# Ledger of designs, part 106: designed miniproteins, single chains

Each design is a single chain, and the fold is of that chain. pLDDT is the mean over its residues in the fold that is shown.

## One batch from the design tools (miniprotein)

Design m3709
Fold by ESMFold2-Fast:
Structure m3709 (fold): chain A 72 residues (1-72)
Amino acid sequence: SLEREVELGVAQIVVAVYKLALKKKPEEVTVEDLERAIEALRTIIELSEDPKLVEEAEKELEYYEKLKKELE
């Protein structure tokens, strides 16, 4: 459906934005920012039918969950 495609596309953009933020200014990334990225990654895992994209998102989710624990 169009709604599913839009939601998946938005989730991918959100992840890309926070990935860039972590690369450029990791010290400015907050727990709230990581929670938004984690939610977007969960959306990709749920909605994507691309097994490689899902596997990459799962690995990235583990990394962001670990970073969140270190900041809490």
Scores: mean pLDDT 85

Design m3710
Fold by ESMFold2-Fast:
Structure m3710 (fold): chain A 78 residues (1-78)
Amino acid sequence: SHKRVVLHAAASITMAGLDFLVEAMKRRPDLSETYRKHIDGEIKNAEEIAKELESLGEYELAEKVRKRIEEVKKQVEE
């Protein structure tokens, strides 16, 4: 459906946004704390998108989003 197409786009954009923030943090270690706060906010947005995808039965894409969140958390914290 049209709504699924929109959510697929939102998932891709959100995952790309997480990638950009992690890369920006690596390029500006002097601002790492500020970028970490922005990454935390984007993770919350990604979790909400994954939940919406699950409610539509889009389990595979939701799992990809959740795995990307876990990978980002490891890169920022560990």
Scores: mean pLDDT 84

Design m3711
Fold by ESMFold2-Fast:
Structure m3711 (fold): chain A 72 residues (1-72)
Amino acid sequence: SAAPTRTVLPDREAFLEAARRLYEEHPDAKVAVLDAQGNPVAAGTARGLYERAEEIAEKAEFPLTLYVVPAE
């Protein structure tokens, strides 16, 4: 089993780009996004994250940490 991929997203632009790229490559991947304090900001699929990306970015305190488990 592959370990979850962890990515630190320092700002809004990095987050929006990561959400878009992940949706394009692996829309059914499982994702979790945590803020700097470890509070959950979002969880679900890459598609769900992308659909909510702008709303999440407007409310989020950066940096965020993105965890991804690829769907096969």
Scores: mean pLDDT 82

Design m3712
Fold by ESMFold2-Fast:
Structure m3712 (fold): chain A 60 residues (1-60)
Amino acid sequence: TPRVTRGRNLLNTYRGLRTGNVNFYRNNPGLTTGTVRTHVNRLNGMVNTLRNRVLNLETR
């Protein structure tokens, strides 16, 4: 279904952004603050949520 394809594309995009952001913050410790850590944790949560939603949509 179009929704499944869109969900997979968004999930892959968020995975890429999450990995890039985590690596950037790890390599730039001076920029690692509470706000930045909260943002990274939020992205991890979104990736997990999207993965579960995509898996559920595949059964429809």
Scores: mean pLDDT 68

Design m3713
Fold by ESMFold2-Fast:
Structure m3713 (fold): chain A 75 residues (1-75)
Amino acid sequence: MMVDAGTAEGFAAAGQAVSDAARAAALEKGGTQEDILAGAREAGRRLYEASNAGERVDADELAQEAAKGAEEAVA
């Protein structure tokens, strides 16, 4: 799902998707809140950079990256 990261609504939607994906992935592997934050960090950084540039992002792709990062943090 493409969202406009330059809008508050688009940024919030993508940020929520990132947070939800990292949480689900980390908790599935018995991870902690610290693992969730670590997993979301890179996806969150990309979202922040896109918001500053007024660019569109694929919220599903960012969520997938966050989930992968969280799984790696637990491992």
Scores: mean pLDDT 80

Design m3714
Fold by ESMFold2-Fast:
Order: sequence, then structure tokens, then C-alpha cells
Structure m3714 (fold): chain A 58 residues (1-58)
Amino acid sequence: MKEEIKKYLVEVGGYPQSLADKIADVLTEHGFDLETLIRASPFTVDVPGLGNVMVYTR
């Protein structure tokens, strides 16, 4: 699950791997899967150390 979300954020969302990893951690903690991520996009998530980050997958 986390690896699928991370890969999607890097390959489709264009996020750097380090940022994608942090976003994937937060989303996985909240029970997100890849389908939920795509359906909810765009949205804002609070990422520790960065603050509010807008997740945009097109």
C-alpha cells in the first residue's frame, strides 16, 4: 500500500522521492489506499516538518 502510493506520487504526481515518502507515511496512517488518494485529490495534508502540503495528482 505505502509503496504503491509513493510510486504513484513520484511517477504521476511528479513529487521528489523524499517528499512522496513523507506524504505516503501520513496517508497510510489515515488509512488511504491508492484509489482513495486519486478520488480525494486535490486535497491538503499536514506533513510533519513541512506543514500543510497540497496533494495534487492532476
Scores: mean pLDDT 75

Design m3715
Fold by ESMFold2-Fast:
Structure m3715 (fold): chain A 61 residues (1-61)
Amino acid sequence: MSPAEIILSEMERLRRGEISAKQALDRIAETLGVSKAEALAMINSLPEADPALIDELVLSV
């Protein structure tokens, strides 16, 4: 699975209320083997990512 697919999958779970913003960010960072700051930068680079959900992730750090 590509990094973008992993990110979008966890963002969809967050959008559906299945996980918290903190859990989504922690899972993305752990799965990709990067820091939370690097994970946030990668999420921000995806045009498909919802800006409102990104704001929730930023507040969870």
Scores: mean pLDDT 80

Design m3716
Fold by ESMFold2-Fast:
Structure m3716 (fold): chain A 86 residues (1-86)
Amino acid sequence: TAEARAYADAAIAHLERAAKELEELSQIVPDEGKRAADAARTGAEVLRRMVEAGSSPQAILAEADNAIRGADRMVEEMKRLAEEKK
């Protein structure tokens, strides 16, 4: 549906912003931050492919929610690790 596509687009934008923040954090926590940024970008690509392939609205919403929660947890973890390096 249009609503599922709009939600996926918002989720992709959220994941891309998270990836950028994780990339910035990789200046302090290089290995973990870089892997986390790559994971967030991969999540965005998966969502783009699901939308393009015509996956069900339920599948798109579930994947978007999981990807956002995962990215948010990675950002918090990388911030924690960066604080420990002070």
Scores: mean pLDDT 85

Design m3717
Fold by ESMFold2-Fast:
Structure m3717 (fold): chain A 68 residues (1-68)
Amino acid sequence: SMEQVKKEVDQVMAGFKIGLKETVEEIEKAIKENKAGELAVGAALGLARGSGDEERVKMIEEAYEKVK
């Protein structure tokens, strides 16, 4: 459905914004401001894991745990 595709695209874009943040606090704020769900966080984690950035993976996981 078009509504589902739009929601998925919006979430992936939110994931990119989250994945560019440098602190747990900034990631937490970005999750809240962009209304990011599991798909967006998954996209951010995928980018961090793909780049070998283990520290960023931990920061994203910590921020998401605080907001869910």
Scores: mean pLDDT 79

Design m3718
Fold by ESMFold2-Fast:
Structure m3718 (fold): chain A 106 residues (1-106)
Amino acid sequence: SEVDELIAKLKDPSPEVRAEAVRRLGELADQHYEKVLPPLIEALKDPDPLVRLAAVQALGRYLSKHLDQEVIDALKEAAEKDPDPLVRLEAKSILNVFGPLYGVEI
């Protein structure tokens, strides 16, 4: 399946390939959440900040349709602790937009 191929690409040596796989998995998360969310949350810890940024954005898209405390908690950790200031800023921006909309304390 496309989902299985994209999950395999998360282990590609190229950060650009991993980031694109994360973006596409984010688009499929609504339909395949059980299989897609764990690798997206893991991608928040990727060594490359471009991949982590893509993971933040993918999880933000998921929150637009689903309230998920595990996703919110993962994004809060990224907003507070990610070594890259742009990844922290993006996570904080997503939490500011979606957290209040879903009535969660951010």
Scores: mean pLDDT 83

Design m3719
Fold by ESMFold2-Fast:
Structure m3719 (fold): chain A 73 residues (1-73)
Amino acid sequence: MKLSDEEAEEILEELERMFEEDPSLPGSEALKRIQEKMPQLKDLSVEEIRKDLEERYGERLEEIERRAVRKLL
């Protein structure tokens, strides 16, 4: 596992908040901004962060992304 449970939850909460403020924000850009805010993630790529979240929290990640897409029409 690349992320701790606490780090994963913090990332998911921030993604949900970011998409509430800007539903048009690409997921990769959102994750990059979170990585910049959390220096402990600097050794992980955005792709590695995404994959770990999908493996452990896939349903919640999909729900957050689906809500963002629905706000775009």
Scores: mean pLDDT 76

Design m3720
Fold by ESMFold2-Fast:
Structure m3720 (fold): chain A 90 residues (1-90)
Amino acid sequence: SAEEELEALRDSMYLTIESAVADPSTTLEQLEAVIRTGFESLVRVAKKKNVVDEGLKQMDKLVERAQKELPPEVAEIIKRVYDETKKKVS
């Protein structure tokens, strides 16, 4: 289903972010680009499948998880990019 595809994309995005965070050569600018690309991909899929509300819910879950599990500076970047992304879909 579209919901399962969005969940899989969210999980894939999170693993990509974790990998970038674990790589000591990754700059904060590169990390922000990875995060932004992930959210843009998730929004694109949600729009194509007419499930934007579900897409936003999956992004909310990613932000909540990041705030609990990732370093504060990374969680702040994720939240900032998420807030910017939400403005573009409203």
Scores: mean pLDDT 86

Design m3721
Fold by ESMFold2-Fast:
Structure m3721 (fold): chain A 85 residues (1-85)
Amino acid sequence: SKLEEALKLIKQGRFAEAVDIAIELAKEGKIDDVVKIAEALKEERDKAVGFQRMAADQALDTLIRRLEELGKHEAAAKIREIRTS
């Protein structure tokens, strides 16, 4: 599934590609899957240091911004809460 591929990409440090899949899932209305991707990005950020931590946090920021641009304001707010928790 797209969710499984995104989670695999996150484990590989391929955060930008995982965000691209999350946006496709958001367009399909699969907001629960977008939330799972955001939680996985947060877990990788919290485990990482230096540039890897910054990259994962930047991926969360990019996901929030792209959801806002797409008009998915409630989803963006939920991901923002995940990022700050």
Scores: mean pLDDT 91

Design m3722
Fold by ESMFold2-Fast:
Structure m3722 (fold): chain A 92 residues (1-92)
Amino acid sequence: GIEEAMREGSEAAKKGMEGGKSGSESAAAGVGGIGAGTGAAVGGRRGDAELARREALLGARAAAEGAGTEEGKKGALEGGEEAAREGERAAR
């Protein structure tokens, strides 16, 4: 649901931040992951599964770009995909 989408976005942010090599890289990963969860939740609330998925994956990509390690990038992308799935479920 909406809470799950936001939780998955927070996990994407956390994974991306763990991989950041600087404060600004970690901050960008955090913002991207939170954006993924928020976007998914908004789409879910509106009943717009496409919006939920698109916004979640966009935020996940931003989080992955901020991540300093391959593990951080993978975690951010996986968290964003889970946020997208939860947003899509909420939209149904």
Scores: mean pLDDT 74

Design m3723
Fold by ESMFold2-Fast:
Structure m3723 (fold): chain A 108 residues (1-108)
Amino acid sequence: MPSNGELLEEVRELLNEVNARVAALMPQLSREERREAAITLAGLSALIMHASLLYRLDPDSPVTRQVLEALNSGIRRVLEAIREGRPMSYVLQIVLETSQQINAILQS
């Protein structure tokens, strides 16, 4: 089983790939889609920063693991949606759903 530290490194690498793919799409996006893309990147960055803080405070916690697994799954869904040419509004919806899932874990 991967460590929580390894999962955190993986989500950071996945975010770098999201940033690269979104940057490549920017010239073909509408004004509204560029706004949705910016909110998507800001949202994912905030979730990763929160997960990083949780990991530093309680690295071996089952809650930390659940948050990192939810975040990893969410970012992979974002990458798949971008790869499949889904609209940016759909990509943003995945980020919002991932945030809601993480909040539910933290309230358990």
Scores: mean pLDDT 88

Design m3724
Fold by ESMFold2-Fast:
Structure m3724 (fold): chain A 67 residues (1-67)
Amino acid sequence: DEKAVQAIIDMVRNTGVSPEAAGIAVWGVVTGDRSLAVKLLENLGIDREDAEELIRRAAELLGLPVP
């Protein structure tokens, strides 16, 4: 999906996170499994609070409700 790919690019450019972290955040928002997305981001060494903020940013970029 072009919109999901653009959101990943925007997150990488604007936050400096890895493409993997941006992809997980976008995936969590699109699937609605934000809890699993947070755990996957923590596995990459990202703190829970920062992981939740990345997911929130992904939701904003995709035009979906933010927590």
Scores: mean pLDDT 79

Design m3725
Fold by ESMFold2-Fast:
Structure m3725 (fold): chain A 80 residues (1-80)
Amino acid sequence: ELRSIITKRAASEGLKITPQAVDIIVAASEGDLRKALNTLERASLLARNEGKDEITPEHVVAALDDQHISDLKEAVEKST
C-alpha cells in the first residue's frame, strides 16, 4: 500500500518514479508514511532542479543525505 501512495503522490507532482526509487523510499521509511512522503518531496525537488521528469534511486539517496545534513545543522545552531 505504501508503494501505491508514493507512486500516486509522484504522479500528482507531474513526475515519474522508478520502482527502484520507490523501494529505497519504503526501506528508508520503515513503514512510516510521513518519512516516505518527506523523502519523496525532497527527491522530487532534486529531480526538478536537474530538469528531469523522473525520480531515480540517485535522487532518493541524495534526498536522504540532504535531510541528515539539515538536521545536524539545526541541532548545532540551537545548541550553540
Scores: mean pLDDT 73

Design m3726
Fold by ESMFold2-Fast:
Structure m3726 (fold): chain A 86 residues (1-86)
Amino acid sequence: MDTERAREYARKAIEYAEKGDGKLGGDYAAEAGRYAGRAKSKEAAELAVKAGTKAVEAGKDDRQNLNAGIGGALSAMGNAFEGGAL
């Protein structure tokens, strides 16, 4: 279940990032990382980190959006690492 949740949140993160929403993209990437950590899935963790990177790129033209994207990407990586998925 947690691997499925991680993939679902990562897909949502990428979708919002593609729409230019670095904040929502970052928030969903952080959740994807949390579930990837719980599942101890390296593949899900890598997908969450990739989603976070796209959120950062989406926010690059707006400082508040960029900061939210960076925070989401760092949370995705940290959550996955702490759970033992990275």
Scores: mean pLDDT 79

Design m3727
Fold by ESMFold2-Fast:
Structure m3727 (fold): chain A 111 residues (1-111)
Amino acid sequence: EDKKTRLEIILDALERLAKVLEELAKELEGEAKKKVLELIEKAREHIKKAREALEKNDLESALEHAREAAEHLIEAAELIIKESKNPEVVERAEQILDAAKKILKEVEKLL
């Protein structure tokens, strides 16, 4: 029960991070933008699968999907940091990277 509630909070947090990264991706161009948006889409697919697993009370599968979502958002944030020429966008992406890494650690503690 407690793990399920914590995971619901984690999934909501991951969805918020995905939305921020999608906004930051608008400042990118070409192949870099495409790659970041693909990673965000993969993260959202895993968030959806995690929510479906939670509905079935499959906590282990839900946590595994939450981990995959966090890992994809970490990759997206790292790509924005690498590819953006805007220091303000880079600073915001670094904050999202830190938040996503903290969420990944919380998911790993629940596994």
Scores: mean pLDDT 90

Design m3728
Fold by ESMFold2-Fast:
Structure m3728 (fold): chain A 60 residues (1-60)
Amino acid sequence: MADPELILKSLLETHSGEELLSDEALLEREMARILGSDWFRMPEEERRRLMEEVKRLLEE
């Protein structure tokens, strides 16, 4: 199971929260990179929900 908090920590190691929130293409690309095959095995609806949860955590 993908953990939004662990994904957030990995994203924040290389990018700022403002950068990730202002560039959705960057966020999606980096999430795909972090999760790899797990991202592509995930249904589209689940990927969208995970992105929304990560964006929510970036906003606090």
Scores: mean pLDDT 79

Design m3729
Fold by ESMFold2-Fast:
Structure m3729 (fold): chain A 55 residues (1-55)
Amino acid sequence: MSKLEKAFAIAEEFLKKTNGKASYEDLVNQARKISAELGLSFETALMILLIKKSE
């Protein structure tokens, strides 16, 4: 599984756990965590979280 696919999976699980109640600050903190764990840019991780939240 690619780093990008892993990032989407982590984002989906995080959003399920927050049940749509994640604040922007929560998304920023999770994006930093994904970025650090997978070696993605912060901007890429945050964009993935924002895309998944908007679905």
Scores: mean pLDDT 81

Design m3730
Fold by ESMFold2-Fast:
Structure m3730 (fold): chain A 72 residues (1-72)
Amino acid sequence: GSSRAQAAAAVRKRQARREEFLSTPAGAAAMQAYLDRVAAIEEEYRRTHDRDAAIARSRALRAEMDALVENG
């Protein structure tokens, strides 16, 4: 069932998994790579002003990070 309590529990479970992953050496390295790629997207947006491209790349990068957390 799609209840607010179930949605909140899913968010908390995902957050706990992320925090556990980020406490590992692999997770710390993945976070550093993520931050470097965020900075690159921001720098490209400052040059191009292509908002749609920046949004699409940011969403793809977030999805990649979420997949690493789920598989780690």
Scores: mean pLDDT 80

Design m3731
Fold by ESMFold2-Fast:
Structure m3731 (fold): chain A 73 residues (1-73)
Amino acid sequence: SLKIGPLVEVEPDDGEHRVLETEPQLVDGKTRLFFRLEERRIDGKIAHVLSLVRTTADGREVVELEVGWTETP
């Protein structure tokens, strides 16, 4: 069963852009999966993109699922 770990900041908030990721989990002994949340301040709003990311054996990232939304602070 896949469980979500805590989101940890991997790029510091510079006032415009922030990136948070969960700890990668080894699934089926071969695939690593994690969630990435990107936040961007645009036109007085905060845009969010949540992605489920798979890491391939050669270190490339594949986005399996992605959902975006915006909110006014």
Scores: mean pLDDT 76

Design m3732
Fold by ESMFold2-Fast:
Formats: C-alpha cells, sequence, structure tokens
Structure m3732 (fold): chain A 108 residues (1-108)
C-alpha cells in the first residue's frame, strides 16, 4: 500500500516515539476520511456499470465483498500499527525498534 509506505517513511524520520504516535493518529484520521470517499466513489461506479449492463448483479455483489475486505484489512493494519507504537512508548523502546516491528507487520 502506498499509504503504508508513506507512513513508514514518516515513522523512520520521527524524533521520538511520542512523535511517532502523533503521526499514526493523524494518518488513521486521514485514512478513515479517504476510505469513506473511496467507498462512495466505488459504489457510484458499480451502480453506473450495473445500470449500463457492463456488470451483472452477482458481479456487483462480488466487487462489494472485495471492497469491504480491502477496507477492513487496511484499517485493521493501521490499528495494529498504533498498538505497536503504544507498546513501544510503554516499554521505552526506540523509534528504530518500533519501525522494525511495523515493517514486519506490513510484510505479512
Amino acid sequence: SAFLERLLEELRKARSVEEALRIVEQRIDELSKQLTAQIRAQQAELDRKLAAGELTQEEVQQEVTKLIGEVLREIGTMWEIELIVRRALRRGESVEELVERVEELVAR
């Protein structure tokens, strides 16, 4: 994900774990807004294709199921990243250590 790659670059540049937490919280808010806009746009496009006979009702249902799965994976990953950063803060871990944990999560 381009969003996750950008987040990792920002986390690597963080001067403290507290700054990393602020970055993650801001990016979760931004992602939530972007995903809401994407869902609306994708739903409008699927409705258009259905009306034009370009997709069947079954194909629309499959695309909706796929979209829901993608959204849940993306937001779920961000929540796991937040947990990693909060844990690093509690344990007095370094920015380098939290970035390594986030890189391992994203590589799954």
Scores: mean pLDDT 84

Design m3733
Fold by ESMFold2-Fast:
Structure m3733 (fold): chain A 103 residues (1-103)
Amino acid sequence: MTEEQEKIAKEALEKAKEKAKEILEKILESLEEAKKLLKEMFEEQIEAAVKMGLMSEEEAEEARKLIEPLINDKESLKDYVLSLARTLGVSEEELKKALENIE
């Protein structure tokens, strides 16, 4: 990787971690607010991939089309929340609370 690509990746990862914590917190309070934060996180990840040259603008547009179906499918959303919590080292008790809110 170039130093420029490494910087973009590091900044995107830190942003994703902060947004992920907000998403888990919001899932406990409001599923609709959590979906909004998830959309923002996916958009930021796609933008970072384009800036890094890992994704074309056409591929980015196709990826954006997949966001809405993903966040509106309860099973996909549950799987994503579980993956997010594992990445953050969240306890099983916090995972159970997040999943109840997606029910």
Scores: mean pLDDT 72

Design m3734
Fold by ESMFold2-Fast:
Structure m3734 (fold): chain A 75 residues (1-75)
Amino acid sequence: SEKIKEALSIPDPKKRIEELIKIADQKAEQGDYKGAKEAAEAALEEAKRDPSTSQETIDALEDAVKRARELEEKQ
């Protein structure tokens, strides 16, 4: 939660998205699938708000969110 809030305060939209993706990956590696899901969802929301984000990146983030949700449900 705190790391996600820090990432959301980054002024550069692209760097915010990159940091949120890193947080999601780190949380997943730690077995914190709830935290991974929250970070992945935040990254997807930021990507959708940035008009320079490619559809390919948005699709990849949607897939990442689905995967994180499935892993949380299996816990």
Scores: mean pLDDT 82

Design m3735
Fold by ESMFold2-Fast:
Structure m3735 (fold): chain A 68 residues (1-68)
Amino acid sequence: SIEELEEELRKLMREAGVSEETIEKVIELVKKGNGSAAGTLLALAGVSEEMLKKIAKLIKELIELTKK
């Protein structure tokens, strides 16, 4: 479900050391369908390449599920 994917996305970002403020900004961008901006924000926050890859897959799934 969308809720389960959002929770997993939040969990991965916390494990990657992302601040709650940045997590909320990423979630907002994902809900707007802007996965590119979300990925850029996470890279600037210092998220590792391995974690970025996992997070990018969840972002893609979330955006696909939230399309009208």
Scores: mean pLDDT 81

Design m3736
Fold by ESMFold2-Fast:
Structure m3736 (fold): chain A 69 residues (1-69)
Amino acid sequence: SEKEELLEKIEELAKEKNDESTLAMAQGVRDGIISIDTLVRNVLALEKLRPGEHDEIVELLKKLMELEK
């Protein structure tokens, strides 16, 4: 449930930023089709291209990674 709540918040932020790629990947993680690692790698790649635009999503991903420890 905590993992699901974090994924829902990532989806909301992706919609707000019109980031269709991150939205689709977050939905894929919820459906068990895409790994959290794949979502993290995608967001970090986008952050390198446009620094500062993904800070909130990166913070949520750090929380998701903590739940997997």
Scores: mean pLDDT 79

Design m3737
Fold by ESMFold2-Fast:
Structure m3737 (fold): chain A 78 residues (1-78)
Amino acid sequence: SEELDEEVEAAIAIIRAAILKHYFEKNPDKVTDEDLEEGERVAKELRELAARSTNPEIRQALEDAAKDLEDTIKKLRE
């Protein structure tokens, strides 16, 4: 069903964000401006998925993932 497909889409987006966050935190000296722009795009996609979600648990997970990635990017841009 579409609801199950949305859960899978959300899971993939959250995993992608987690991988980028991990890379940024473990390899800050290797992170390029292009990498940070990709991270910002992924965070925006998470926010858009959260806004479309009718499941409060999925919405919260997407919002938390977006915030965590955004916070990491902000620290690296300092």
Scores: mean pLDDT 84

Design m3738
Fold by ESMFold2-Fast:
Structure m3738 (fold): chain A 87 residues (1-87)
Amino acid sequence: MTLTLPAGLLLAFPVDLDNSLVYGILEDADGRVAHVAAPGKGLKATTNADGSTTLEAEGEILVDDFGTPREEALKEKRPFPALEAAR
């Protein structure tokens, strides 16, 4: 799976919890935070020339919206509106 983040978001992966799942944090220029969960095996993050970031994973990438609790976003597997606009 491939997911492209809009320009201006900072991507951080604070921990690799195991070989199955990695948690990351996306932060915008205003300090708003979104949570990312992705398969850890084969996860790659690439910064593009336009400032956007592309995440590549062998499975599903789950992202919450800024201000939505991560647990609710993971249950619903909802698309993040800004990420849908960037696709």
Scores: mean pLDDT 58

Design m3739
Fold by ESMFold2-Fast:
Structure m3739 (fold): chain A 65 residues (1-65)
Amino acid sequence: MVTEEEIEKIYEYLKNEVKVLQHLSDEDIRKVAEAVAKDSDEPVAGLTPEEVKGLGFYIKKKLGL
């Protein structure tokens, strides 16, 4: 089960620490955060599922999720 708290932690990390995604709208960054939290198999905001999973692996490890 993915919690709203996990999505918010990932969203804040993406917004503040992942400079290459700062060109995205806040709505698109939130969509990426939700996809990362859910380990989504769908492309989001121009990222492939493989890119989302790779990014998610490192972020979740960094955040202790």
Scores: mean pLDDT 76

Design m3740
Fold by ESMFold2-Fast:
Structure m3740 (fold): chain A 95 residues (1-95)
Amino acid sequence: SSLNDKLLEFQKELDELERESLQLAREGVPEDEIVERFKERVLELAEKHGFNVDEVKAAMDQAIAYGREQGLSTEDTIRLMKDAAYGVAMRQLLS
């Protein structure tokens, strides 16, 4: 279905941004810069696909806060942000 195609496209784009973020972490780019860059690009993708940008932003902000509280690595924080963004998209399309 077109809804499944939209979710698959978004997942693929999120995976690409995760790979880019992990490369920046290996190159020694600061965590806050990587996290902000990932968030901005995910929000652009959410807008492009017509997902609720405010809900995606809130979910990623919650993932960032949790990652900081738990002392997670940059890589684990990025994965949580990706999962949070995808979860919003999935809930919006399946509700």
Scores: mean pLDDT 88

Design m3741
Fold by ESMFold2-Fast:
Structure m3741 (fold): chain A 64 residues (1-64)
Amino acid sequence: SLEEDIEEGVRQLEIAVIKAVLDNHIRNGRQLSKAELEEMLARLRKLKAPQSLLDRVEALIAAS
């Protein structure tokens, strides 16, 4: 349905935005707080993001 197509599009866009923020944190040495990383992890779980991305955020939290 159109609603399902829109929901999937929004889901993929939100995942892409969070991934870009994480990539910026790593590449440009900007330090996201542990709390901000935990909020991103919770959002990615709600969005049913790929396990590889969840694992990456969990590793960043462990390193904080």
Scores: mean pLDDT 84

Design m3742
Fold by ESMFold2-Fast:
Structure m3742 (fold): chain A 62 residues (1-62)
Amino acid sequence: SEVERAFKLIDKDGDGKISKEEFRFALSGNPAVDVDALFEKADTDGDGYIDFEEFKALLSTL
């Protein structure tokens, strides 16, 4: 359940949704990643948040 572990580490608010700020903050330690591209890929609804299902889909496609 590495997906659950990663999601929990990024979801600082514990709301079950990851904001763009939380996502960017979590990835700030990895300068080689394209935060905007990854967020756009995960945020299929364009609502500005990534839920757990979208996060799983993102990780399964990487």
Scores: mean pLDDT 72

Design m3743
Fold by ESMFold2-Fast:
Structure m3743 (fold): chain A 88 residues (1-88)
Amino acid sequence: SVAEIIEEYIKKVKELLAKSKDGKIPVEDLLKIELEMLEKLKGREPSEEEKKAIEAMVKVLAKDGKNISEEDLQAYIDYLNSMKEAIS
């Protein structure tokens, strides 16, 4: 189900947060997880527009252009949990 896919990705994002160094998470690490989630959620290869939307979202989270703060990644995890509850 879609909720099961989201739960798996929440787990992966939480593991990414747990591996943070100096309160920073590389933007490319979240991007890899997000693109994999998008493919599973769509059940097909994502379109160019869908990939660019995910890239734009992840880049907004990276205030220094390279790293996401633990606070911002936690807020994103909270958002994913809310999305899972809304579709369950």
Scores: mean pLDDT 80

Design m3744
Fold by ESMFold2-Fast:
Structure m3744 (fold): chain A 59 residues (1-59)
Amino acid sequence: SAVREAFIKYLEEQKKPYNLKLAEALRADQNDSSEIIKSLAEAKYKITKDEIYKEIAKL
C-alpha cells in the first residue's frame, strides 16, 4: 500500500541503523497491511516520542 511504501521510504531516508533494519524487515514481510505499519509506528512513537511516527500511524 501507499502507507507501507511511504513508511519504508521514510525509514530508509533517516539512515539510522535501527530504522534501516526495520525497513528491511517490512520489505521482507511482503504483506501489504496498513495495520502492521500503524502498529509499528505507534510502538516507535512510544520509544522515541518523535511526532512523525504518530502522523504515520494516522495514515
Scores: mean pLDDT 67

